# Designed miniproteins, single chains: the designs that were tried, part 92

Each design is a single chain, and the fold is of that chain. pLDDT is the mean over its residues in the fold that is shown.

## One batch from the design tools (miniprotein)

Design m3189
Fold by ESMFold2-Fast:
Structure m3189 (fold): chain A 64 residues (1-64)
Amino acid sequence: GPVDEREVREALILIAGAIAENYALKQGRKDVAEKIRQLVEEALADPDADPTETVRKLKEIAES
């Protein structure tokens, strides 16, 4: 059937979150990885979460 736009949004958040978490872990930053996981969980729980804004926040946390 047609892909649900919500499913696409969730997939994008999960992929971006995984990339950001892996980056933080490679830098030895477990504290940052934990913050990334929390943001991903919060974004997935929020039906109004903008995936573009979520990706931006994930990048900022990973680079912090």
Scores: mean pLDDT 82

Design m3190
Fold by ESMFold2-Fast:
Structure m3190 (fold): chain A 110 residues (1-110)
Amino acid sequence: MSELEREILMQLFLMGVTGTFVVVRRYAERHGLEELVALVDAALERLREQQRRFLATTDPAEREAIFREALRFAVEALRRALELMREHNAPETLIQSVENEIRTLEGLIA
């Protein structure tokens, strides 16, 4: 994979996962799910930190490691969000959207 391809994939990944988390956060806020709101806010902060680390390095091996770390973290955070959403009987359409995002990100890890 070229450095440009990796940078584009990192950007597309961050746009997709951020969009999913924003939708989850709006649902959580409307329904008073404070634990889910806190989980999303923490996940977005961690992903912003990982993006800053990615952009600060010029070493391709370090960039690859950060990208893979960010993908694995995002999948774990989305799975935790999905667990809380199911516990609180979130709409099936929202559950399916989060499951689809997890599958997309897992495809990038493999």
Scores: mean pLDDT 86

Design m3191
Fold by ESMFold2-Fast:
Structure m3191 (fold): chain A 63 residues (1-63)
Amino acid sequence: GPERGRRLVEEAAKRLGVSPQSLIDAASLPSTRGFVVRAIADVLGISESEASDALDAVLRSLS
């Protein structure tokens, strides 16, 4: 759900040394989404599918 997705984005942002909002903003753009998905998956040790689903849940909650 969106709450779990937001928590994953916040943890990834902390480990990457960026703001959670910067990751959300980059994930909303087709040109940078792939980079953000891979960065979250890599830093958290999760699949790209799980990272993508988490980002989609967060972005849907902001619409």
Scores: mean pLDDT 83

Design m3192
Fold by ESMFold2-Fast:
Structure m3192 (fold): chain A 89 residues (1-89)
Amino acid sequence: MEEKLKELAERGDEISKKIQEAIEKGLPKEEIEELLRELTKLYLELAKLEGAEKAVLEALELLAKDKNPDPLERVKKLKEFVEELKKKE
């Protein structure tokens, strides 16, 4: 189980990096939105494996529909949310 969680987290980091690079290179908004959707799906799968409650999964789905014009802020929110799920201090 931990190996799957680690793999999903690493893939999430890869997609986050691609989103940052896409923004820096000025890729179309549609490409950035595609990467954001992929990241959200991956984090939803990670949250399910962590045994997250329905409310947590619903919150992630709402973040995926965030209309914030700054895609870096949306990436930051998604990453912080999933990192909190993993690090229950």
Scores: mean pLDDT 71

Design m3193
Fold by ESMFold2-Fast:
Structure m3193 (fold): chain A 98 residues (1-98)
Amino acid sequence: SAKEKYEHIQEVRDELTTRLARFKREHRDTLSEEEQRKFVRELVEEALARLEPLFPKWVARMRKRFEELLADPSVSLDEILDRIAGLFQMLEQVAKVE
């Protein structure tokens, strides 16, 4: 149902947000930029894997986009995190409609 999809998106977003906040506190100042990007990639892939059964086409598009963003050294980690937040907000709005 739309409610179940919305609740699942919120659960995945909240878990990812919590893990990213922990990463910023514990690792941002101790890891290289390459190691930081790898860590964020792994967290995003875990979140996308949880959404894939409900949104396989959206997940495939987002996976490709994040791979490209994380591979581009000119794109800051903060910009990548902002784009992640925006995409989850968009997906939540889509899941609220029938």
Scores: mean pLDDT 77

Design m3194
Fold by ESMFold2-Fast:
Parts: structure tokens; sequence; C-alpha cells
Structure m3194 (fold): chain A 101 residues (1-101)
């Protein structure tokens, strides 16, 4: 759907901004922004958009320092709870959190 593709696009843009951000605080904030996009996708039933949001959050988390990783893991776990209506996206969020621990 066009709206689902738009949410996925926003998640990819936010993910890109997070990856290139100079500091962990900005990267963590980008993960929170992407988490909110994923939550909105779940409220709308847009599984593809939610998956793209989780992938964007994981990408930012891979580029954050060891000191910032615990907060990213926490946000991914909180996002997974918000994605319970979309099992595939929820499982990807849980796996991303585990891989970053």
Amino acid sequence: MIEEDALGGLARIAGGVGVISEDDEAKVQSVRTVGEIGKKAAELGYEKGAIEAVEAAKRIGEHVSPEGKPEVVKILKETAEELKSLPKAQELAKKAAEELE
C-alpha cells in the first residue's frame, strides 16, 4: 500500500540519519523515532512498514558505541511489545535486541 510504503520510507530515512549521526545520544533518539514509526505501522496493520522500522533500528544499533547499546536494546524490547499484533515484525525486533546484547 502507498501509505505502508511511505512509513517504510520514513523509517529508512530516520535509520540513515541515525547511522550517520555523530554521537550516541542522536543515534539513540533516532532509534526511538523509528520505534514510534513501527508502533504507528502496527496500529495501522502495516506489517511491511513495521519490519522496515525494526531493520532501521537494528542498523542504527549496530553503529552505536558499546555504552549506547543497552538503551538501544531497551527501546527494541519496548518496540517488540508494541508490535505484538504483527508477529513477524515482533520476532524481528526481539531478535535484533538479542543480537545487540
Scores: mean pLDDT 79

Design m3195
Fold by ESMFold2-Fast:
Structure m3195 (fold): chain A 64 residues (1-64)
Amino acid sequence: SEELIKRAAELGRQWGLAPTPEEQQRLAREFIALLEEARARGTPREVLDAAEDAFEEAYRAAAA
């Protein structure tokens, strides 16, 4: 869903900006939990893949 992709992008941005490995690990766990919850709700694979792509795009943009 739009909300899942938006939340994934926000987590990715925060991960790219995270000043410590501990914060990065926390954000990574939050992202994994978000995806697992979406999977449990029957979210289509295409939407899950879009969320992963949004996370990656956002952290690369934030870290650049």
Scores: mean pLDDT 86

Design m3196
Fold by ESMFold2-Fast:
Structure m3196 (fold): chain A 72 residues (1-72)
Amino acid sequence: RKFAFDSALTALEQAKKNGDEATYEELLKTMKEIIKRDAQALGLPELANKEIKTIDELREAYDKLLEAFEKR
C-alpha cells in the first residue's frame, strides 16, 4: 500500500539525517526489492531492471509504480 511506502521513505530520510547507516542501507535495500518485484508483476521491465542507488531514484521508481497501480 502507498501509505506503507510513504512511511518507509520518511524512515529512510530520517536514518540518513541521523547518520544511522545500518538502518538506511537496510531500508533502501528492502524498498528496492519491493519496487523491482512489483514492477515485474505490473509488466514494467525498465523499472524492474533499473539500478536504484539513492532516495531520489527510489522516489522516482515508486511514483512510476503508483501510476501503473492506478491503471491496473
Scores: mean pLDDT 75

Design m3197
Fold by ESMFold2-Fast:
Structure m3197 (fold): chain A 80 residues (1-80)
Amino acid sequence: DEALRKKAREAIEADPDLSEEEKEALLKLLPQLTREKAVELSREAFGFEGDLDDPFVLIGVLWKLLKEEDPELAKRLRSL
């Protein structure tokens, strides 16, 4: 879903609380982000079907995806 990936990129780039290293790590996940996967991960992160138009929800989904795809990188970035 190109529209979802575009919104996710915009959310990452606009988030003032993310470091450049965190932004780069999350941006690399965008090719793996599908709507079905985002819905699944939003339930894991928030306990409900998240609003995928909400940047906060998208960032939470991307952090869950990072932990699934590269748990060691996720652990290192959260230690900053």
Scores: mean pLDDT 78

Design m3198
Fold by ESMFold2-Fast:
Formats: sequence, structure tokens, C-alpha cells
Structure m3198 (fold): chain A 96 residues (1-96)
Amino acid sequence: SLFEEAREKAKEQLPEIDALVDRIIAEVEAKTGDGTLAAITVPSAAYTAFEALVKELTRRVLEGLKGDTETVKKIVEEGAAEGFAKGLAEARALAA
């Protein structure tokens, strides 16, 4: 099925998707100060919520999408960026 093919192709792209998330985290670290979000700069609960949001978005795309690999990458990239922006806003609200 198209769903099975999309899921298999998305798994082949998983390292690239992970690298994209790492790049977004690195950009935020550069803007908020030295260190990692998981270490000291952001409360553990906020970081866990952000991680869960990104994972849930990825899972939903893999389960529901009947598109090709390029479509999967686009949806994950847009979803990760939006989810990260919301997570960062929530973390800033908790830190203020």
C-alpha cells in the first residue's frame, strides 16, 4: 500500500529528520545562551513536552500519510518547526 511504502521510505530518511531537529535545537541554544536544552537552560518538564510533541507529530505523519518521501519530509519539517516554536514559547513563559 502507499502507506506502507511511505512509512518505509520515511524510515530511510530518519537520520536526516533527526539532524533537522538537532539543527533547530542548536539555533535556539545560540539565541538563549551556551549549553543544551536538556542540560541546564530549560526546565526538564518543558524539554520533555517539546520532545513528546515532535515525536507525536512524526508518529502521526508515519501512521496517516499515503504520500511520498518528499511529502513526509516537508510535513515533518514544517511540523517540527511549528512545534518547536510553540514549545520554546511555553518554555519562555515558564522561565519568566
Scores: mean pLDDT 48

Design m3199
Fold by ESMFold2-Fast:
Structure m3199 (fold): chain A 60 residues (1-60)
Amino acid sequence: MSKEVKVGDTFENVGKEAAEAGVPILFKSPLSPDTVLVEGEGTLEELKASHKPLVFEKKV
């Protein structure tokens, strides 16, 4: 099982939760309608290296 990223999440936040649960991170960028959807599974470090432009909306 993997930890999914939600609106308002940060890489640091989901990385911590995933590490505590012992699962990889699954993410999609729902907040980039003008850009390609960014998807992936992996650790926080891997995601930062591969998908460094990922930013999740802080607002609800």
Scores: mean pLDDT 49

Design m3200
Fold by ESMFold2-Fast:
Structure m3200 (fold): chain A 67 residues (1-67)
Amino acid sequence: MSREQLIAQAVQDAYQRMLAEKARPDFSEDELRAIQDELAQRLVELGVPEDLAQSIANTILTHVLSS
């Protein structure tokens, strides 16, 4: 799997985890933010600059919270 495919998979997996958590009647924003932090860290490990990784993770969280 290429780096680009690993990045896309990491984003997709985090997005699905956030949606599943938000769908729970007892969901916590702390859990959503933990998934956001895990995604940002994973993206940095995959070679994404830290500022861009945080921006991507924050965009995904904002989209989930706004849905």
Scores: mean pLDDT 83

Design m3201
Fold by ESMFold2-Fast:
Structure m3201 (fold): chain A 80 residues (1-80)
Amino acid sequence: MLEEKAEKAVKAALLFDRDGDGRITPEELGIGISLVTGYPLEEAIKAAREAVKRFDKDGDGTITPEEALEAARYALELLE
């Protein structure tokens, strides 16, 4: 269940990247998590920000789609 929710959250986050730049913000990831889990948007974004900070190698506040699955899993773990 956790991996399936993380995958769906990432796919939902990518839906908000309409320009196809491939970068995922904490807000986009948080929206995806909120849509998939039903958690309040503010709490989902908070968890997404902590996850992005952990996986953001460049410190630019965004992650790649490849990093997003692990970040989503971490964010979902924070929401337990």
Scores: mean pLDDT 74

Design m3202
Fold by ESMFold2-Fast:
Structure m3202 (fold): chain A 83 residues (1-83)
Amino acid sequence: SPLDQSINNLRQSIDNNDSVSISRSVGDYSDVIDQLINDGDYQSAINGHQQMNDILIDNNLLSQDVANDSLNSLLQQQQNYLS
């Protein structure tokens, strides 16, 4: 799936310790998530967003607080879509 391909690209960028490639891979992954949101597939978008956050936290690239804020924003977007 596009999510699986993008997550693999992100993991590879982290393994290479290339900040430019990491930023690009995060952007590419976020674009896949945005496409899922546009398609109304919030479940896959939330799962993908959470997987990305976990990888970034595990590699000290993202704080838990920032991850929680971004996830809460996506959950609120889902509620607005369903309303």
Scores: mean pLDDT 83

Design m3203
Fold by ESMFold2-Fast:
Structure m3203 (fold): chain A 100 residues (1-100)
Amino acid sequence: SEAQKARAQAVLAFLRGQAENLLKKADVASEDQLPELVEEFKGLVQLAIEEARALGLEDLAARLEEFLAAFDPKSLAELKEAIERVLAEYEAAVAAWLAG
């Protein structure tokens, strides 16, 4: 449990840092760079799914899988909104798991 909590906190910190870096990249990017930033974000979502499953957060993992399967942003603005929403959802689920 303590080792699982330490891992969950470390993964959350890593995902937050990666999401923040991706948002910074999107802020200075041109729309032509959207495909490469989308690919990077999809990689982060896949990692979040794997780590959510490791914690037994199956509902979160299922929602992120559905999100990933349907995710096709048409602009950097849509990508930024998606990054912020996915990070917030993941943080909320992990915070609830840590508090229980």
Scores: mean pLDDT 89

Design m3204
Fold by ESMFold2-Fast:
Structure m3204 (fold): chain A 100 residues (1-100)
Amino acid sequence: DPFAEAQAEAAKLDPEKLRAVSRVIAEAVREISKLLDEENQLKAAGILGKIRELVLKGESEEEILKKAEEYIKKNLSPEVQEKVTPIIKKFIKELVKIYK
């Protein structure tokens, strides 16, 4: 059960790591909100959610980056991709560091 596995993995984080995760998510959402309209903000938020799910499942940074690039290409226009890709790559790197 992927949902149960993700919850079990999240429960392994100490309170400081949980605060760090919340901060990283909040920073990414804030940066996206400054650059995109509401429709593209919702699409980008969906991509961040999928990335978080992959991190919680313990996938490698390389696999997460590959899947994130696929989600970006399928869901966002080229203009939006250019703005959002650096934010998403930073988000992945920071989350992976918190989870190891």
Scores: mean pLDDT 80

Design m3205
Fold by ESMFold2-Fast:
Structure m3205 (fold): chain A 89 residues (1-89)
Amino acid sequence: PETIRTPPITAKDAAEAKELKELAEKMKEAASQGDVERARELLEKMAEIDPAVKEAYEALLAAGMSERAALQMTADSVIEEMEKILAEM
């Protein structure tokens, strides 16, 4: 059992971190409402900024999470990491 960790979700500057956080908050809301299609659209926009976001989502699916749960957890992870980056700036 090799513990494969997803690559860390990062942002190059405060503007990118704010954009990722906003997209992740919208994705979490969509997923919580069962709008999986909208949440996936937001995930693709975030992946254009940082592909690690999509890799994190795919790793959660591989771990046996439902698509909705994986979308919510990916959004929560992005929000947490972006808040850390913004707090350190």
Scores: mean pLDDT 79

Design m3206
Fold by ESMFold2-Fast:
Structure m3206 (fold): chain A 82 residues (1-82)
Amino acid sequence: DEIVEEAKKLAELAYKSALELVKEDPSELSRDIAEALVLLAVSVAELTGDEEAARAAARIIGEGLKEAGLFPDLAEELLARA
């Protein structure tokens, strides 16, 4: 499913970009931007109307955030949807 694969790629890109941003600049602004980036990727997957794409994006970002110890409340919420 092309939509699911593209959603996974976008989620991985958003997660990696967010992690890099927070590591390079630990400011509150960088954290806010990083959180917005991962939420945007999840929202784009949800807007496709494909439930598998939405769950895949939520799982990729949620697992990544949990492993990094970043945005723990958001990670928990996303993993609950996956």
Scores: mean pLDDT 84

Design m3207
Fold by ESMFold2-Fast:
Structure m3207 (fold): chain A 77 residues (1-77)
Amino acid sequence: MSPIEIAAEVILETAKSLPEEAQKKVRENIDKALQAYKEGNTEEAALYLAKAVSTLMEAGVDPVEVADRIARAIAEA
């Protein structure tokens, strides 16, 4: 599993505890990130991952906690 795919999984898992509207917005950005990654556009994939994290932050999630979870998941892959 690539770092982009691992980051997407962690972000989606984090969003499960949020209100439905926030979950939907995170999912839309993650879907776009994974599509960009499959097309070989890693810069666009990173941009959509950042937008998903911004949605988590708006909902009160600590971005440092998300980054730490992603880093751990990648290190264990």
Scores: mean pLDDT 83

Design m3208
Fold by ESMFold2-Fast:
Structure m3208 (fold): chain A 87 residues (1-87)
Amino acid sequence: SKAEKVAELRKRAAELILEGERLIREGLERPERRNELLAEGLRLIGEGYLLAAEAFELESGKVTPLTEKYRELGEKLLKEAERVAKE
């Protein structure tokens, strides 16, 4: 069902965001791996925001300002992850 798909996307989004936040915190505690962990953490959070946007769009049946905001945030985080990974 649509509700089940929305719930699954939200669950995956939350899991990615929480894991990404965990990696960023670990990077702050481990300077030798900071850029590696920060890049991966930002990537996971970015992907999570994109899944959240997909869930909002699926639930509403249309692109809303909230969907656009989450998509923009996700894309910005993915670009920042690529930048950090190249350092």
Scores: mean pLDDT 88

Design m3209
Fold by ESMFold2-Fast:
Structure m3209 (fold): chain A 79 residues (1-79)
Amino acid sequence: SEEEYIRRRAALLIELINREADDETVKKYTPKLIEAARNPDKEALDKIEAEMRANGILSDEAVKKYEEGKKKLDEIFKK
């Protein structure tokens, strides 16, 4: 479902920031991502992702991992 797809994307972003970001960034973005997952909202999740990219929260390597994970999720939930 679209709701499950949104939850999986949010979970992937939470995993990446907990693995690669500092504690301040984790505290700032984790609640936003949890909220987007709890009340599945694609627009809200897309905005959070765009903000994280714009602020350099994710390294180039983390962005690649996220894009790969998102592509796998897209194939699972679109087909």
Scores: mean pLDDT 78

Design m3210
Fold by ESMFold2-Fast:
Structure m3210 (fold): chain A 65 residues (1-65)
Amino acid sequence: MTTVNLTAVARGDESAEELVRRAREKVREQKEEFLKQNPDATVVDEVELAVDEHTAAAVVTLAVP
């Protein structure tokens, strides 16, 4: 199996919680598009992280057979 990492980053003057939410929404859109093109892929891991006061990241790892 091949693994794929989808990463989304949100930057701004919002709270850490709002930045994490925006990063999660962005990576969810990327995940949905990827799964539409690769329907046999499975989600292995999901990580959300406030990186600094103005940056948050969300990562989704998928396994493709």
Scores: mean pLDDT 83

Design m3211
Fold by ESMFold2-Fast:
Structure m3211 (fold): chain A 79 residues (1-79)
Amino acid sequence: SSLEEVYERLRRALELVREAFEVPPEEARPLVEKGRELFEEVVEELRRGRAMLPEVQELLARVEKEMRELERRVEERLA
């Protein structure tokens, strides 16, 4: 796949996770899970294609960090 498609999919994954923070707790977890699913799909595709450019790796690290932070906060809300 093109790196532009990868970027768009990562952006959508992040937006889904961010959206989870603005919805009621009962709706938050499904959004986080969907965002995470998209992120994992992109990571898997990049591994298979061996398309791990430095910029892509940095983007993946930033997205993962933000997703982990939001997932933690969603779980905190649901506890």
Scores: mean pLDDT 79

Design m3212
Fold by ESMFold2-Fast:
Structure m3212 (fold): chain A 72 residues (1-72)
Amino acid sequence: MSAAEVEELIREGARRFGLKILRLEVTEEDGVLTVRVEYEATIDGKRYRVTEREVQHGSEVEHESRVELIEE
């Protein structure tokens, strides 16, 4: 799966679930795929900013996420 294909899948998913993408960056260098995404989600009436970073090294995946309350 190429970086462009991963980006398109993320955008399609956001559209289907009504998520507002603020930033999206998908890069592939030397077989390492890096995804950085920032989006807004409403959970239980509260608005959150979610920042996720995922790095795939062949069969290994590293995932980091940060959730910030931005509106109550």
Scores: mean pLDDT 76

Design m3213
Fold by ESMFold2-Fast:
Structure m3213 (fold): chain A 78 residues (1-78)
Amino acid sequence: SAEALAEFERLLREALRAYARGDYAAASDHFRQAADLLLKHPEVHDALDARYSATPSPLSAAELAERLRAVADELLAQ
């Protein structure tokens, strides 16, 4: 849905803002929330693919969620 897409993009922006200021715990939490949203709302990936179809090698919803969770885990491991 449009609301789920907007929430996903908001979570990524907040994750990147937290990361930029060195708040790795908050960044990790937001990346994990974004991954969970993708798994609950796979239509968000369809919306992203439709918007960014010119981007080479688009990831599946599951692959993108896995990478977001890996980033979240890595931030907490340091």
Scores: mean pLDDT 77

Design m3214
Fold by ESMFold2-Fast:
Structure m3214 (fold): chain A 108 residues (1-108)
Amino acid sequence: SLEELIEWLAEVRKISKEDARNMIRSLEQLHGRPIRTISEFVTAYYDQLVEVYGEDEAIRLFVRDLLGVDVPEDRLAEAREIVERLKAAKSVEEARRIIEEARRRFGA
């Protein structure tokens, strides 16, 4: 699961597996708990963004960081739906489908 999370994060963000591993490790250190699944990563990362920036800006930053697109205010509800679906993802395959759909919707 950790290896699958690293591969998924590297692929989605278009970064190295080492950079993905370091990002996960930094988030684990900040939250004081292990992160082994996409659901755990998305939840921890989004919660951190909410704590610092508030909900609407957290959604915008989360989608920008994962997809490289800016979310306009009139589409924040769609972006929130994508984040909630990723939080609920049970497999890497499901998470990949969610990202692919989001990229088509936001032109990324």
Scores: mean pLDDT 85

Design m3215
Fold by ESMFold2-Fast:
Structure m3215 (fold): chain A 79 residues (1-79)
Amino acid sequence: KEKIDQLLKELEEAVNAGDVERTRQLAEEIKQLAPTASKEDLEYAVKRLVELREKARAQGHDEIAAILDELVRYLEKKL
């Protein structure tokens, strides 16, 4: 619970900074946690990531938005 919340917070900071490399690294860490996360935690993560993806698109950060979109699709397959 606490670890996925922490990673989502760090991911939001990376997205706000326009940090493509950090966003990619954090996305991989979230993917590694997905198999051990509860369905509730994964649903929360997907909702939060969709918000961040739309924010990145609105700001013109297309590469970050693509990383977040791929992460959302990966997690949805685990639901």
Scores: mean pLDDT 83

Design m3216
Fold by ESMFold2-Fast:
Structure m3216 (fold): chain A 79 residues (1-79)
Amino acid sequence: SMDKKLLEEIREAIEKGDKKKVEELLEEVKKYGGEELMKKLQEIAIEFIENNPEYIPEKQEVLELVQEVLKPLKEKELE
C-alpha cells in the first residue's frame, strides 16, 4: 500500500539523516495521515533511538522533525 511505501521511505531517510527528504515525506504523512500511520511513524522513531544510542547531531535534527509531526498524537494521548 502507499502508506507502507511512505513509512519505508521515511525510515530510510531517518537512517541516512536526510533532513530535507524527511521534511518532504512528513508533509505527505500530514496530508494522508491517519492516527495508525502516525503511530507506526512513532514506532520507527523509537526503534531508531534504540538502535542509535550514541548522540548523532544530524540524525537528532531528523528525530526532532518526526516528533513535531507526532505532536497531535501525543496531545491526544495526554487528554
Scores: mean pLDDT 67

Design m3217
Fold by ESMFold2-Fast:
Structure m3217 (fold): chain A 118 residues (1-118)
Amino acid sequence: SEVERLAQEAIDLLNKIIDLANKIKEKYPEFQEEVDRIIKLANEAIKYVKEFLETKDPEAARKALRAVGEIIDEANRLLEKSKDPEVQKLASEIVDLARQAATLFGRALKLLEEERKK
């Protein structure tokens, strides 16, 4: 279904966020704590997106979107703390991917709500 496709694309973007976060962690160990929080939040968001697909529970969707919002906040803190162009590039990519994931998953949730009205 379109709901499943959009949710899977959001999961794929969240996995990309984890990959980018690990690149920051490997090269910039001083940001390990911030990066570990981003990875934890991305894994929580993936878990809740999968729970939403299985249960169709809007509470799972709300928890996923909250976790994605917290990824954006943590990545923006990295952008404020580091003037290193590589850290800024990677953290900016994390923000962009998280915003895309939130948009895709939000669209999936709206489509499910429209299907329930029929």
Scores: mean pLDDT 88

Design m3218
Fold by ESMFold2-Fast:
Structure m3218 (fold): chain A 65 residues (1-65)
Amino acid sequence: LSEEGTKALQQGDYEKAAKLYQEEIEKFPDDFGSYRNLSKAYKGLGETEKSEEYEEKARELLERL
């Protein structure tokens, strides 16, 4: 997982966090942690539908591991 992405989430920089976790998912499309964190970033941005979409994807990946 991206340390810089986690730092961005902690600092409330949700736009930066979303970008970093999108990049992480492109490299590692089965990393449920990145989907979960991307969901958190979108929730911080008020992007409720995207937040719910990525939260569901994270849950599905976790259940299949």
Scores: mean pLDDT 80

Design m3219
Fold by ESMFold2-Fast:
Structure m3219 (fold): chain A 79 residues (1-79)
Amino acid sequence: ISKSLVSKAVSILKEHLREGQSLAEAARLTAQKLLDEGVPNDKVSLIIRAVVEAVRRLGPDAPVSDITEEAMRLIERGE
């Protein structure tokens, strides 16, 4: 899983959060966007789980770069 793809997922998720979506709904919408763009379902599941956990740890106001770095660490740990 590339860092650029994870960063893209974080950016999409944060956009939905700014629009007033809940974390769960933002995660679902981000997953659907990645699936629509041809990302395999197994990779989408790994990315969304990691990004959601990173947001829970750092908060929704954390920079995209910080959330991306934490999500990449979680993916490397198999979380």
Scores: mean pLDDT 86

Design m3220
Fold by ESMFold2-Fast:
Formats: C-alpha cells, sequence, structure tokens
Structure m3220 (fold): chain A 67 residues (1-67)
C-alpha cells in the first residue's frame, strides 16, 4: 500500500505521521524538494517502484497533504 511505501522510505526522516521532520502539511509532496529529504521522484527512480506502487504512494501522499 501507499502507507507501507511511506513508512519504508520517508518515515525514518519524517516520522510515521510526518511530524518528525520538515513540515509537510500544505505542501505539494509529489513536487516537494528539501536538501535533507529525497524527493518522491528520486525514490521512485532509485528504488525502481512499479506503476502500481507509484499510484498507491501518490494516493497516500494526497491524504497527508490535506492535513
Amino acid sequence: SGEELWLKYWAPMFGEDGDGGPPLRGRDLLNYEHPLVPSVETVIKQHKLSEEEKEELKAYLRTIEKQ
């Protein structure tokens, strides 16, 4: 699921709820750039996520953005 992908690749930097790192609320997380955090595009490319995994991740990130 998108939540499992978030927990695997970003939760170590942001915390499980996105509260442990730079503020994520109100940001476009798909296009978010930060020098200490890999972009979503960078993780997708480096870890060769499938199209299904990309869509699941995007759906989950839109849930976090609405907070």
Scores: mean pLDDT 61

Design m3221
Fold by ESMFold2-Fast:
Structure m3221 (fold): chain A 80 residues (1-80)
Amino acid sequence: MEELREQSARAEELFKKAAKLYVLAKKDPKYKEEAEKAMQEAADLTAELLSRESGVSYEEAFEYAKGQAKLTIEAEEAKA
C-alpha cells in the first residue's frame, strides 16, 4: 500500500519534470528527448498502476494516463 502511494507521487513528479523540460525544449531542441522520455515514464507508470488496481485493460489505462500527461504539458505551455 505504501509503495502504491509512493509510485503515484513519483508519477506526478515525473509529469511536472517533463512539463518543465518541454518548456526548455521550446528554446533549445536538445531538451526535447529528455522531456519525451520523462513524459513516457510517467504515463507508463500511471498506466501500470491503474491496470493492476482497477482490472481495466492496459490499453485503456495507458490512454487515460496519456491524456493526463497532455493536460500537464498544456498547462505549462499556457504559463510560458
Scores: mean pLDDT 72

Design m3222
Fold by ESMFold2-Fast:
Structure m3222 (fold): chain A 75 residues (1-75)
Amino acid sequence: AMAERARERLAELEKLVEEFQKKSTDPKLIEAYRKALESIKEAFDRAIELGNPRALERVLRAADQLIETLKKLLE
């Protein structure tokens, strides 16, 4: 259940990063958000590998925070 929610959040985050890339002319911000997405994906993979529910919860929070930031920037 939690892993499924994390995958759904990561998919939403990927979509928002792609949307930001299409609309933004700031290459530094585009790079920063791409790196943030990759870091969250790496943390997700590690949390799943280790079976750590606290780490998975932190991944969800990080994804949600970045989703909120990108949604505000795209409005």
Scores: mean pLDDT 83

Design m3223
Fold by ESMFold2-Fast:
Structure m3223 (fold): chain A 101 residues (1-101)
Amino acid sequence: SVPILTVEQLEEIRARLPHLSRDELIEVAKYLIESLENFLKEHGDELSDGLREAVEAILEGFRFVLKQAEAGKLSHEEFQRRLQALVDRAIEVLRRFEAEK
């Protein structure tokens, strides 16, 4: 099953982040990585160079944060904060993509 990435789903995830356990944050990060990889695969050719670079940077950000968290290098609060910032950036990029249609 391929995850569908929408602004509504990202806003719902953002609202839940402060209430999630460490294991749930890891699962959310994995879900968002897969969703962004699928978004680039399906829509990469439709993106402007600037939007593509923004999506790729956010994807690398999620991968880096997940790797640090799984290595035990992030506190729960720092992991939440970093995921919130990346989700906010993903919402902004996806809103810009939808506005360009």
Scores: mean pLDDT 85

